# Designed miniproteins, single chains, continued (3): the designs that were tried, part 13

Each design is a single chain, and the fold is of that chain. pLDDT is the mean over its residues in the fold that is shown.

## One batch from the design tools (miniprotein)

Design m8426
Fold by ESMFold2-Fast:
Structure m8426 (fold): chain A 82 residues (1-82)
Amino acid sequence: APSPVVLSVEAEPLPASLAVGEEATITAVVTFDQPVPAEVLAANPGFRGRGADGTPIVVTVESVEQLSETTYRLTYRVTAVA
């Protein structure tokens, strides 16, 4: 089956620093080469990574808004973890 390819991402920067237990919200606008169901994007379990300061973070999708057939606004919650 054809898989969607990301053509562009316009994302808010991650916070410069987060203390353990702090949360931030960031928004990204993502354009794909084909339509992706919003429920598939919302079901993304998120990921673990590190912020700009090296703090371990968990990023989860909080909401998905379809702007066009191939463009979506994703709102992420970023939580600093130990």
Scores: mean pLDDT 73

Design m8427
Fold by ESMFold2-Fast:
Structure m8427 (fold): chain A 94 residues (1-94)
Amino acid sequence: SKEEELKELVGRAAELVLRLEELLRQIRETPRSDPRYPELVREAERTLEELEETVERIKEIAREILDEEAYEELEKGLEETLEKLRRELEEARE
């Protein structure tokens, strides 16, 4: 069902958020001169891209099955999370 697909996508988004937060922690703790640094940044960028794609799929399904109020609340939470993670990735690269 669309409800089950939404649950699975929300679970995947949560896993991607945790993975990205761990990568951001590692980037902050890794000197720029470390050979691992550029690979950690690339992995974080890929993880953010996967999260953005997952969020778009969540929004597509949620628009079909949620009422307007529930959808707007979900969309706001997802967009705020993406904005925060994008900012944190930019800051971690400094």
Scores: mean pLDDT 89

Design m8428
Fold by ESMFold2-Fast:
Structure m8428 (fold): chain A 99 residues (1-99)
Amino acid sequence: DELERRIEEELRAEAERAERLWAGLDEVEREYVAAEYILRLTPRLPTPANKESEEAAKKRKERLEKEHGEIELDERQREILRVMERAFEAALRLREAER
């Protein structure tokens, strides 16, 4: 409970930073981040819905690469992904601690 509150406070600060970075991205940059996020999470939570999302994200990434070329994620996009991954890990740990 105290631990949960502290994790929420930390995630809130990181989320605010990621939110500001996200607002600075264009539509294509956001699509690349969204696709990478799905592709990184699905191996950790394999459900039928997540497998379907993984296939959709894979096709979306292939389409983006064909239209815009192989774009390496920049520092802003990588920071957003790091924050999102840390938030996901923290949420999983909280769920495990309550079970």
Scores: mean pLDDT 73

Design m8429
Fold by ESMFold2-Fast:
Structure m8429 (fold): chain A 78 residues (1-78)
Amino acid sequence: SSAVRAAVAEYLATGDPTPALEALSAEFGVPLAELRAAMRDRSYVGSFRTRRDVALELARLLGERASEAALERVLARL
């Protein structure tokens, strides 16, 4: 989604996850609270620098193992 892509780009540029949280929750069907917790923990112990980093965390949150196919599926929706 172009809206999700724009919101994720803003998050990566500013470090503020707020614009991305609702867009990602709506796009992927992940509860907002779970997504907020995952993004918060990742920011604390690691970093988001690319759309691929966000896609990897979303794939993990959706219960998928890290694989190129899983990353490609999530990334295509960003």
Scores: mean pLDDT 67

Design m8430
Fold by ESMFold2-Fast:
Structure m8430 (fold): chain A 81 residues (1-81)
Amino acid sequence: ASDIARQATIMMFRAMAEVTEVDISQTEEAAQRALEVLDEIIAQLKQMLAQTTDPALQAELREILAKVEEMRAQVEERLAQ
């Protein structure tokens, strides 16, 4: 339980690092890379959520998933323009 929450938090920080790289480099290549990594993280978080029945852990995973999905939407909007 605690290990899953820790792993999910680490994934969120990885997502933040990829978005930061897009902001620093301002390249289409960095944005494409960020979307690829964010899609991987979202898939992993959804699997973790499906594997747990602890309501507190489910709430934490949903919050992290929502934040990562918001980051993905921001990067996608930059590429769609």
Scores: mean pLDDT 82

Design m8431
Fold by ESMFold2-Fast:
Structure m8431 (fold): chain A 77 residues (1-77)
Amino acid sequence: LEKLEEEIKKRIKEELAKEGVEIEKLEVKVLPTTDPAEAKEAALELKEETGAEYANAATLPELGVSVAVAITLKKPP
């Protein structure tokens, strides 16, 4: 799970970098559940824990997991 979290984190950074967006904070948690409600709750908890600006969750049924993401983007001044 930790390795999958690192891979997802790297992929998010790469995709946002392609769009010229820089990340201030990014935390990713992989959950052994495909329940969208559980994934959303975990994303909200991660947001509260990290103080991140946004929280998102996605279910990956092919892998039997969900991903919770808490992210803060560097704001252009």
Scores: mean pLDDT 77

Design m8432
Fold by ESMFold2-Fast:
Structure m8432 (fold): chain A 116 residues (1-116)
Amino acid sequence: SELRAILEAGLKKAEEQLKNTKDEAERLKLEFHRRVTTVLLETAIYVLENDLSEEELRKLKEETLKEIEKIKEEAIEKAKKLPEEKKKELLEFIEEAVKKAKEELEELVKRAIAER
């Protein structure tokens, strides 16, 4: 799966960048990206390794979206500790990352349904 390879590469890059950053806002962005990418990767692996029905795929999508929302809420709480300018930057990053994650999850489920 191309999506799995992209997610694994993204996770590795985020982990490497986390080791080298001392900026708190940048660290929180990388931690958020790592957590969301991990959830998407685990979901992608589960879909690839199991012959899931359309109903099971819909349920998995719903549960994955709930986990992403939980990660988002935790990240927003951590953002409250930052100076206003850095908080705004982190919140904009979170919004865009969640949008992208939802699009990747939609494509994953759509492809799995199409494969029968």
Scores: mean pLDDT 84

Design m8433
Fold by ESMFold2-Fast:
Structure m8433 (fold): chain A 74 residues (1-74)
Amino acid sequence: DAEEDARRALAEVERLLPELEERGEEALVATGRAVREVAEEILAGRLDEAEVAAREAALRAETAPAVEALLAKA
């Protein structure tokens, strides 16, 4: 469910962004903002279904290692 995945990603990013900013993790902040933007686009219904699926697959591949690295540093 694209909307459910987008809501989950948005909530996670909103939780992590202040912590990333406090730590000065500039590259991870940029990644989090990109994830937030795509999640907001999915929830706003501006992307078609195929585009949503492609964006979700790409974000999962790119953002999961970054989030995992952040959590390991916490």
Scores: mean pLDDT 69

Design m8434
Fold by ESMFold2-Fast:
Structure m8434 (fold): chain A 58 residues (1-58)
Amino acid sequence: MVSEEELKGLEKGLAEATTAAASAAVAHEIQRVSGIPVPLSLDAEEARANAERGLAAI
């Protein structure tokens, strides 16, 4: 289950993410709390976009 507090935490984490690794960490947490799969990427912009789509799908 994803709470409003968890969602805000993920949004803040993604807003502060400046690297592919940081965006991937947010993507992993999105998948862990929601069950929504988020694709892995080594490109910082693509990793961020994948995490943004995962967050929007919650």
Scores: mean pLDDT 77

Design m8435
Fold by ESMFold2-Fast:
Structure m8435 (fold): chain A 65 residues (1-65)
Amino acid sequence: SAAEESNQAGENSAKAGEDALKAGDSAAGRAAYWEGRYTAENALTEEAKQGGERGAKAGKEAAPP
């Protein structure tokens, strides 16, 4: 369903941001920030929105400390 796809996008976003942060990859962090923002803005569920927000936050932290 669209909601399940949205939830998966949120989870993927959160993971991408955290992975970028753990790797110290600022380019991946910048990508995760914008993708996380997009995912949160287009979220169909609160769960997906929170996932996107977590991804964006972790991505921002990964982009130049």
Scores: mean pLDDT 85

Design m8436
Fold by ESMFold2-Fast:
Structure m8436 (fold): chain A 81 residues (1-81)
Amino acid sequence: GVDAAKEEAQRVVDEHPRAARAARDAIDSLPTQGFGKFLVDAFEAAVAAARAEGLSYADAVKVAGAVLTLHSIDLDNLALS
């Protein structure tokens, strides 16, 4: 469920807080674009930002996935508020 996905994503972010912040900032800096293209570009930008903070590719992918999961959940919560 959403709660389980959020808990798992939060654990990954807590293990790599600096890389997670860089990934989130990279996503927030992307220009407005089509919905499907945004998800691909957001993931690639997040991976690149996490790698710039010194993570391996495998760890950067985990952090990028976690940050996007939390970002999606936060946007859904804001839309319902």
Scores: mean pLDDT 73

Design m8437
Fold by ESMFold2-Fast:
Structure m8437 (fold): chain A 55 residues (1-55)
Amino acid sequence: ETLVLRADNSETATDVETGKVLTGEEAAELAQEKGFVLDSATVEGDEVTYTLKKV
C-alpha cells in the first residue's frame, strides 16, 4: 500500500489519491498513525512529491 503526498508550498500537502489537503503536521501524523514510512522524495523546483509505503 502506498501514500503519495504533493507539497506545492511548505505549509500544505495534498493526498494524491483522495485529493485531501493536509498541513505538514497532519500529513506526518497520518503517516505515523497508519504505519507509512518515506520511500522516496522527488523535488521539482519549489514542489516536492513524497511517496510513502506501508511497512
Scores: mean pLDDT 74

Design m8438
Fold by ESMFold2-Fast:
Structure m8438 (fold): chain A 76 residues (1-76)
Amino acid sequence: MLLVPVTQAASEILKKLNLEPEEEAIVLSALRALQKELTPEQAQDPKEVAKKLAAYLRSINREDLAEKVEQVAESL
């Protein structure tokens, strides 16, 4: 599949992050908020989704999760 929905990109990021259920819920909530702001091209790129997700997590004062997402983005 050449086009990856935000949900699929989120799944790849979450698998690599290996988060606790509570932290995973926060990341999923952030991804749902970002879905409204992503272009179709950005939504299909897991690296771009991870980059935008990290920026959003910093804006809600979750720098710890943002750093983990950025580390995962380097391996995507």
Scores: mean pLDDT 73

Design m8439
Fold by ESMFold2-Fast:
Formats: sequence, structure tokens, C-alpha cells
Structure m8439 (fold): chain A 83 residues (1-83)
Amino acid sequence: SIASELFTAYVKGDYEKALELIDKLREHYKKNPTPSPEELLAAALIGDEEALEELRQRYPNVDIDKLEKDREEFKKKIEALKK
């Protein structure tokens, strides 16, 4: 799935591919109005604020604290690559 590819890109540090996959995930979301929690988690992890809001609204039992910690770690890795 697109979400699985996004997490794989994140784990491998392929941030350019991860950014491309966000666009594909958003396009998939537009065509599928009930995306899986995993799809929203993948997009939110990589910085999609709209995906984070959708996750909060549709899946209120999600551990947002863990997600935000993972996002902070990911942001630091992206920032290290901006040279």
C-alpha cells in the first residue's frame, strides 16, 4: 500500500521519495473518503496536518502523543538532510 511505501521510505531515510508518496496518499484519500488509520498515520507522521486532523476526527482512540513524538524525530532527520 501507499502507506507501507511511505513508512519504508521514512525508515530508509529516503525523504524525497517520502514527500512524493504524500502527494499520492492525498490523491488516494480524495478518491477514498474513509481512509484506513494506517494511511492517515503515515501521512501525519511525515507532516501532513490535514491527515492529523482527519485522524483525530475519524479515529479518536489513536495515540496522538506517540505520533507527535515520531513526527518530531522525523523532522529532525529531514532538517539534517537539508544541506
Scores: mean pLDDT 66

Design m8440
Fold by ESMFold2-Fast:
Structure m8440 (fold): chain A 118 residues (1-118)
Amino acid sequence: MEKEKKIQEIIKETVERIEKIIEEKELFWLKKEIDLSVYPDYPKIVPNPISLDIIKERVDNGEIKSLEELKKEVEQMFKNVETFYPEDSFVVKAARELKKEVEELLKEAEKKVKELLS
């Protein structure tokens, strides 16, 4: 449907905006998969590994079809940081700041989808 294509365009644009913020802040540890040679115990601590590159791939191949699905994947990405890294680390602090910016982008995307469906 025409509306489904426009929703997918909004999702893709939102992911591209998230990627730009991550790249500008040099938060490579959210963009790329965790290097298991450096963190061999990561899979034991984090059962659902996810990165922005994986999220982008799932959007591009049509596995993520709604903002609700995108939001769930992004929330899992941030949850994994809270689970693996020490709470007082710069990594967790940087992720919490990024999460606020990403939540604003997701709210803008939700508004665009609602306007499209009205």
Scores: mean pLDDT 83

Design m8441
Fold by ESMFold2-Fast:
Structure m8441 (fold): chain A 80 residues (1-80)
Amino acid sequence: SNLEAAERAREELTAFLNSLDPDKDGTVSTETLKEYLEKFGLKTDDSLYEKESWTVDDLTHDARATLGYLRLLEEGVRRP
């Protein structure tokens, strides 16, 4: 179903974002996320700086709300 497909994609995105977290504490620093986005030619907006670190769930949720980051992460996961 559509819900199962969305959940699967979220799980893969979560695993991918966890790969950016070397301490495996469930958080990614704003600096690390900024560097990752810049690598793909995206600029960060002010909303990224409302926190000094982001949980994986925050990133997937906010990317869904803004669409930019989630789409980029989905493209990165799907297109090796």
Scores: mean pLDDT 59

Design m8442
Fold by ESMFold2-Fast:
Order: sequence, then structure tokens, then C-alpha cells
Structure m8442 (fold): chain A 60 residues (1-60)
Amino acid sequence: GEVTTADLLRDLDAIAAALGLTPAQTAALRELLEAPSPRGFSDEQLELYRRALEWALAQL
């Protein structure tokens, strides 16, 4: 099935541990995943999202 932002948010602590994210990077990723609109994110936040999505897809 498709990996949703809700799926990534649920697994956020596991993703942060697996990817070695700092608390600041984890907070930035959480902000993106909780946002109702995909506008206004930094390139760093979008890269964290891409890495999280790749990790989640590898777990399926």
C-alpha cells in the first residue's frame, strides 16, 4: 500500500533512531508531517521527508 504522512508520523521515533536524526531534525520532520499543506518547507525538511519515506518503503 501507499505510505502516508500519518504512517510516517506514527513511526517517527523509529525513523529518527534508524536514520540517526538529531532532536532538531526530528522536530523539523514532525512539523512537515503534521502540516495540512505541503507549502513553505525548507529543502532540509523535504530531504528529511524523502529519507523517511525511503526507510518506510524498505520496511514493507
Scores: mean pLDDT 79

Design m8443
Fold by ESMFold2-Fast:
Structure m8443 (fold): chain A 82 residues (1-82)
Amino acid sequence: PMDQSVYDQLAQAEQLLAQAQALLDAGNISPQTVQLAQQALQIAQQLRKLLETYTPDSPEKDELLARLDALIAQAQALLAQI
């Protein structure tokens, strides 16, 4: 079974990105918005590398990697708008 810390970190990254998106949607193009999106991206990239390196191939790993790839793409797209 996957370590709970993986899910906790993924949830944290998703929450940070959602917060950054909410600020951007409100017209808040600030250093705080950038920092939240960058922190979400960093957590997602680190977690993806950890899963790829230390986790055996499984459907759960494939789903988590796909979810992380989507999160990374969303964070990069948000940062490109700023």
Scores: mean pLDDT 87

Design m8444
Fold by ESMFold2-Fast:
Structure m8444 (fold): chain A 80 residues (1-80)
Amino acid sequence: MVTVEAPDSVKVGEPMTITARSTSDRITLEVYKDGKLVASKTSDQPVVVLTITPTEPGKYTAVGTDSDGETATKTFDVTE
């Protein structure tokens, strides 16, 4: 099972933390804006924590993928 936790919205220039958790040994977290990869982090642990500071307003999607290929997504808004 994979879960992704993030705030529902943040302002441009404010730091935010995204946490992905898995019941498997490894997890990859990727953050997309308009279909473009803007940040990624892989952990060999069942938890990955990524802090980003968005520079562009818009709708972002965080995707967590574990070593078994299970995925979870969380969409969030970045406002001006």
Scores: mean pLDDT 84

Design m8445
Fold by ESMFold2-Fast:
Structure m8445 (fold): chain A 97 residues (1-97)
Amino acid sequence: REERVLELVRKALKAAGYSDEEIDRIVTLLGRVLAGEELPIEELQRFAKTLGDILTEARNKGLFSPEEFEELVELYHRVVERLHEAIRKKYGNKPLK
C-alpha cells in the first residue's frame, strides 16, 4: 500500500509540473516521514502545502479514481498529523517560565 500511495504522489507531482529530481526528493523524504523519522517543522509544513496543491491539481485534472484520490487524502492527513505532533513536542518541551 505504501509503495502504491507514493506512486500516486509521483503521478500527481508530475501532473503539477514538478521535475523528476524534485519528485524523487519529495517522495524519498515523504517515505521517511511515513517511516517515523522526525523532520524539521519547516519541511513538514512544506510537504503539507505540496500535498494540498497536488490534491487540488489531481481533482481538477481527473487524474485518479475516487479510491486513489482517497489514498492521497489519507496520506495528506498523515503528514498534517506528523506536523501537529512535531509542533506539540516543541511546545511541550518549552518551560512555562
Scores: mean pLDDT 76

Design m8446
Fold by ESMFold2-Fast:
Structure m8446 (fold): chain A 103 residues (1-103)
Amino acid sequence: SIEEIIREIIEELKKLPEAAPFLKRPDYAKNPEFKKIEVPVSLEIIEQGVKDGLIKSIEELYNSLMLMIDNVLALNDPDSELAKKALKLREKFDELYEEILKK
């Protein structure tokens, strides 16, 4: 089912070492870069959105994940470790998304 596919994608993204800063809502005292994001999104928030029935398609998952990544990239230097980690998440998602679109 589509819900199983969405859940598998999120689980695979969570396994990436680069996903660590994006797993949970950050502690803003320790991660001040996230203070500039008006509506912070994390993989945990995205996963909750799936559970609550707010994310029901691969397109909706993509939009939520891209919002998270784009917020980081807009507010951080492209050479920062956080930006590099966000780009790795994007690359992995693009790979998984292309595999789904071929089916």
Scores: mean pLDDT 74

Design m8447
Fold by ESMFold2-Fast:
Structure m8447 (fold): chain A 64 residues (1-64)
Amino acid sequence: SSMEIRRLQEEHDRLLATIDAAIARIEGDDGLPQELKDQIVEGLRRQKARLEAQTRAQIEQLRA
C-alpha cells in the first residue's frame, strides 16, 4: 500500500499548505484587529493539528 500512503500524504500536504496559506493571509491582513487575527489563527492551527493527527492514524492503519 505504499502508493496509497503516498497519495494520502500528497492530498494532506495540499490541505495543510492551504491552511498555512490561510494563516499567513490572516496574519498579514492590516485591516483586521489583532485580537480577531489571534482567534482565527488559533482556530486554524487547531484544525491543522487535528488533520495531521488524522493523517498519521490513517497511514498507520494502511501499514497494518
Scores: mean pLDDT 85

Design m8448
Fold by ESMFold2-Fast:
Structure m8448 (fold): chain A 115 residues (1-115)
Amino acid sequence: MMSPEELVEELLERAKEVVRHGSIEEQQEFLREQVEWLVRNRSREELEEMGRIVIERMREKAKESKNPELKEALEYYVKQLEEILKDPSASKEELARAVVLAIGALAAAEVLEEE
């Protein structure tokens, strides 16, 4: 079974491929499919751990980035994910969606800075 760290790495690499080569429709389908898979196959506690890992990685990327638009986008997704992690009433689906959106934002930032 993949650890939360290994699952974040796997989803990040897949998200980077979709960002590089996928249409907007393919990006939306990827988000939907990953949210459904996570809700079905992972516990709330595992999703919370994935969220914490993604926040740490996004903060480091924002610190290193010289692109103000990418910094602002990463900080926005960190805030959204932190708010959901603090809310005990948030559904597992809302948590999974926030995690996948944050991974997508990190993937987009990494792909854009490869050039």
Scores: mean pLDDT 83

Design m8449
Fold by ESMFold2-Fast:
Structure m8449 (fold): chain A 95 residues (1-95)
Amino acid sequence: MEEKLERALELARKAIESGDKQYVDEAKRIVLELEDSPEVRTRLAQAEKEADEFVERIKKENPDVDDETIDALRNAMLASAILEIVRELREKRKA
């Protein structure tokens, strides 16, 4: 249990730092392994929607921004949301 929580935190932090989709996808998978609930799935879907809306706004305001930068920003934003979810799961399990 603790090892999966620490791994998810590590991957989320790496994703924030690098913008790498692989770290986001692995952290998301571990979160669902820890708690596959409608609440967690809804929060993940909401985070993806907010990240999509954010990058659409950035791209509209900065049309010369490359796709790599947009993808990295989206992944970092998703990773931040995943980090919050993992922290909440950790608090819930510390009892």
Scores: mean pLDDT 82

Design m8450
Fold by ESMFold2-Fast:
Structure m8450 (fold): chain A 94 residues (1-94)
Amino acid sequence: MSEEEKFIEEVEDLIVEAYLRFQEGEPLESVIERFRARLEELIRTSKASKEQQKKALEKVIESLERAAERSTDPAIKELLLALAKVLRELKEKI
């Protein structure tokens, strides 16, 4: 597995964790702040290059925005768009 592919999988794992916590009844704001902190740590500790990280985050953002467009649940749509926003903000800082 490439470092880019590994980084994508690790970011996707954080998204799944955020989704599960939200489904368990954790407030959206709490879920998003935890996701941000974990993603910042992942970016800081990752062996993927800055270019690989930016490319990976862009792919995940596109996937989340597409999933949000297909979602019929307003709460899930809000979660997916909030996660995509965090990814975009952190991508701009790399």
Scores: mean pLDDT 88

Design m8451
Fold by ESMFold2-Fast:
Structure m8451 (fold): chain A 102 residues (1-102)
Amino acid sequence: EGKKKLDEGRKAYLEGDLETAKKYFKEAIELLKDSESVEDLAARGKALSLLAQVSIDMGDKKEAEEAIKELEEVGRKLDEQGDTITSAMTYMAVAVLKIALS
């Protein structure tokens, strides 16, 4: 379910519908919020990264900053679960998004 919302958001984003993309990414994040599985953490991290990017594109600095902060927590949890590669990729996304927000 969360993965489906993530895919719907990606489609909207590629079509240039930033408002719809943002809504679907937020829905994906909420659906995945309480899951501690590596797969769901990775999907939530992807949704947070895309939410931050859409928020930057829309000029919503506050929402981008909040999404980046949550993305950092996802990276930490992935590392704690032993998924070092996905954690490293997540922290790389955080660094890129912080540069874009600056």
Scores: mean pLDDT 86

Design m8452
Fold by ESMFold2-Fast:
Structure m8452 (fold): chain A 89 residues (1-89)
Amino acid sequence: ASSAVYERIAARAGEELREADAAGDRARALAILRRELEALRAEGAPEEVLDRLETLLDAEEAVLAGLPLREAQRRLAEANGEPLSRIED
């Protein structure tokens, strides 16, 4: 697999995501993440990379759908390999 290709895909998506986040454009952020996922899948990226990006997509879609912030936070924690169920208050 071409690590340089994966890095270029991620870097391009990262730049577009910064612009979308600055504008508060959740729909654009979702579209950028979907394009990144498809590009990485086409290049044969490892399953763990694809799974993490899919979790980020789920979190962004939850925010766009108006789900409670805690549900979006739970999905983001899972994307970072941090189960929310282990966070104790």
Scores: mean pLDDT 68

Design m8453
Fold by ESMFold2-Fast:
Structure m8453 (fold): chain A 63 residues (1-63)
Amino acid sequence: MSVEELKKRLEEFAKYLVSTEPVDEAKEIADRAVDVLANHYGLSDEEREELRKAAEEAIEKAS
């Protein structure tokens, strides 16, 4: 699975989270999801940071 595919999935997930959870909780859940994905797929520190930024931006845009 590519980093770009994971970013897209996280953006969709973040939009869903904002619709069901307070923004602070959505950010916490998304951050944990990034860590789980990074560990599971063996992502580099740079790739992990890209996922974190994508998730944060998606939450901010949806808020």
Scores: mean pLDDT 80

Design m8454
Fold by ESMFold2-Fast:
Structure m8454 (fold): chain A 84 residues (1-84)
Amino acid sequence: MIYEPEIKSFEEAKAFVEKNVTKLKVGDIIRGETADRQVEAGVIEKKETPDSVTVKALLIELELENGQPVAGAFGFFEATAPKK
């Protein structure tokens, strides 16, 4: 599933993942876009224990100037939430 929340940065993408750990599935993509940036977080791994759920996401941020990519960053992020 593709989610298009009002996210503008890695920090906001991480916050979305943290809030939705129990609902996200492997292959889900979270996307946000402004005039100057594109941000994506792809869920690449989900692990469940009796007490918790952890998702791992690849975060990509692309900086745009005059509609052209000029810089990019990527990183991995893990978020854990209790099941109950």
Scores: mean pLDDT 78

Design m8455
Fold by ESMFold2-Fast:
Structure m8455 (fold): chain A 87 residues (1-87)
Amino acid sequence: SEELEEIERLVEENGGPEVTAERLREQVFPALKKAKEAKKAGLSEEEKKSIEYGLPEAKRSAELLAQLRDPRLSEAGRELLKLIEEI
């Protein structure tokens, strides 16, 4: 699929599967966990809208990552989906 090809291209441009999975775990996972904790602490409607604005694209990217054959990326994609669904 065109979307899977685009994700595979971006992974290659980012230095490959290992580097991409490492960045997701070091940068994206902590950011999503912080967003979840912020939501629990009580957000304004404007803050909620800001978080919700990025979620559909983040969810689609995570779904595509979960479909990749490299287990590091597919595992990271599934974990991202779980974190996004908890927000």
Scores: mean pLDDT 76

Design m8456
Fold by ESMFold2-Fast:
Structure m8456 (fold): chain A 75 residues (1-75)
Amino acid sequence: MREELERLAARLRGKDVQPIADFLHGLLNLPREVAEALARALVDGDVDRLAALLSGLPGTMAQRVLAALRYLSTQ
């Protein structure tokens, strides 16, 4: 898990927060505040915060977020 989060953060580091947040909010129906927090952690390369945010998500949502981030990292 941590190594995957480090790779995702590295690929998305320095990108704009708002497009990533809008993508996660629109695709997964995440609360906007949660989508923005995830996007900020990613573009800042804050892997510890990213891991903490994902662990706070209910059910299988963390897996759906990871799948969405993998897709986004290929763009």
Scores: mean pLDDT 81

Design m8457
Fold by ESMFold2-Fast:
Structure m8457 (fold): chain A 82 residues (1-82)
Amino acid sequence: MEILKKLETAKKAVELIKEERYDEAIELLKTELGIKEEIKTKEELIKLIRDQVAKLAEEARELNDKEALEKAKEIAELLSEL
């Protein structure tokens, strides 16, 4: 399912940020999530991931995709630790 794959991509981006691999996180978001916005700061990167996860969680709720919704919650918790 597309939503679950995008959420898994967002989780990988958060893991890359924790490793201070920001360029790789940005490239992953551009390639997999279609982010076209220029990202220059860690704060902008975190905000974009947070916004994407929130949007995917809303889509998961509308589709009653419990697995994707739980994944979105997990990623939101990881983002709050950054």
Scores: mean pLDDT 80

Design m8458
Fold by ESMFold2-Fast:
Structure m8458 (fold): chain A 93 residues (1-93)
Amino acid sequence: AVTVSVEFLPVRDGMAVIKGTVKAGTARPLTVIWRAYGEDGYLRVVSSSQVDLKAGETYTHIAEAPASEVSGAEIVVEDPQLGVLATAFGKRT
């Protein structure tokens, strides 16, 4: 099993701080895709990372983007052979 969360931390110096966590119940390679969206729902930022997690290991990533540009963020976690395993979406309040 894979669990995913994403949250917006307090704005720092005009920057939205986005924290994502991915935890794998079993050791496996994963592709973690980051997307950030404006209030209009339009994609502003996309990036991806390949990570190799041990059983019970948590991967944490912090991303920053101008608070004026982003109000939503999504994490998509993929297995290279099985496709999408988990997603999480967060909004800035």
Scores: mean pLDDT 78

Design m8459
Fold by ESMFold2-Fast:
Structure m8459 (fold): chain A 62 residues (1-62)
Amino acid sequence: MSVDERLQRLRDELRKRVDDPSLSPEEKQTAQHLADTLDHALRNESVSDRDKEALVERVRGL
């Protein structure tokens, strides 16, 4: 799976968390912020594959 495909999957998982009624407003805000960060990385051509890999590891480590 490409780095972009992994970021896309994580973004989609985070967006599902935003819609989860069992999560606190703080958890939903964090999920929204992370989803926006991943979306920005996917759209930004200046973000290297190395930086994208680091971002995947950071989000998955949470």
Scores: mean pLDDT 78

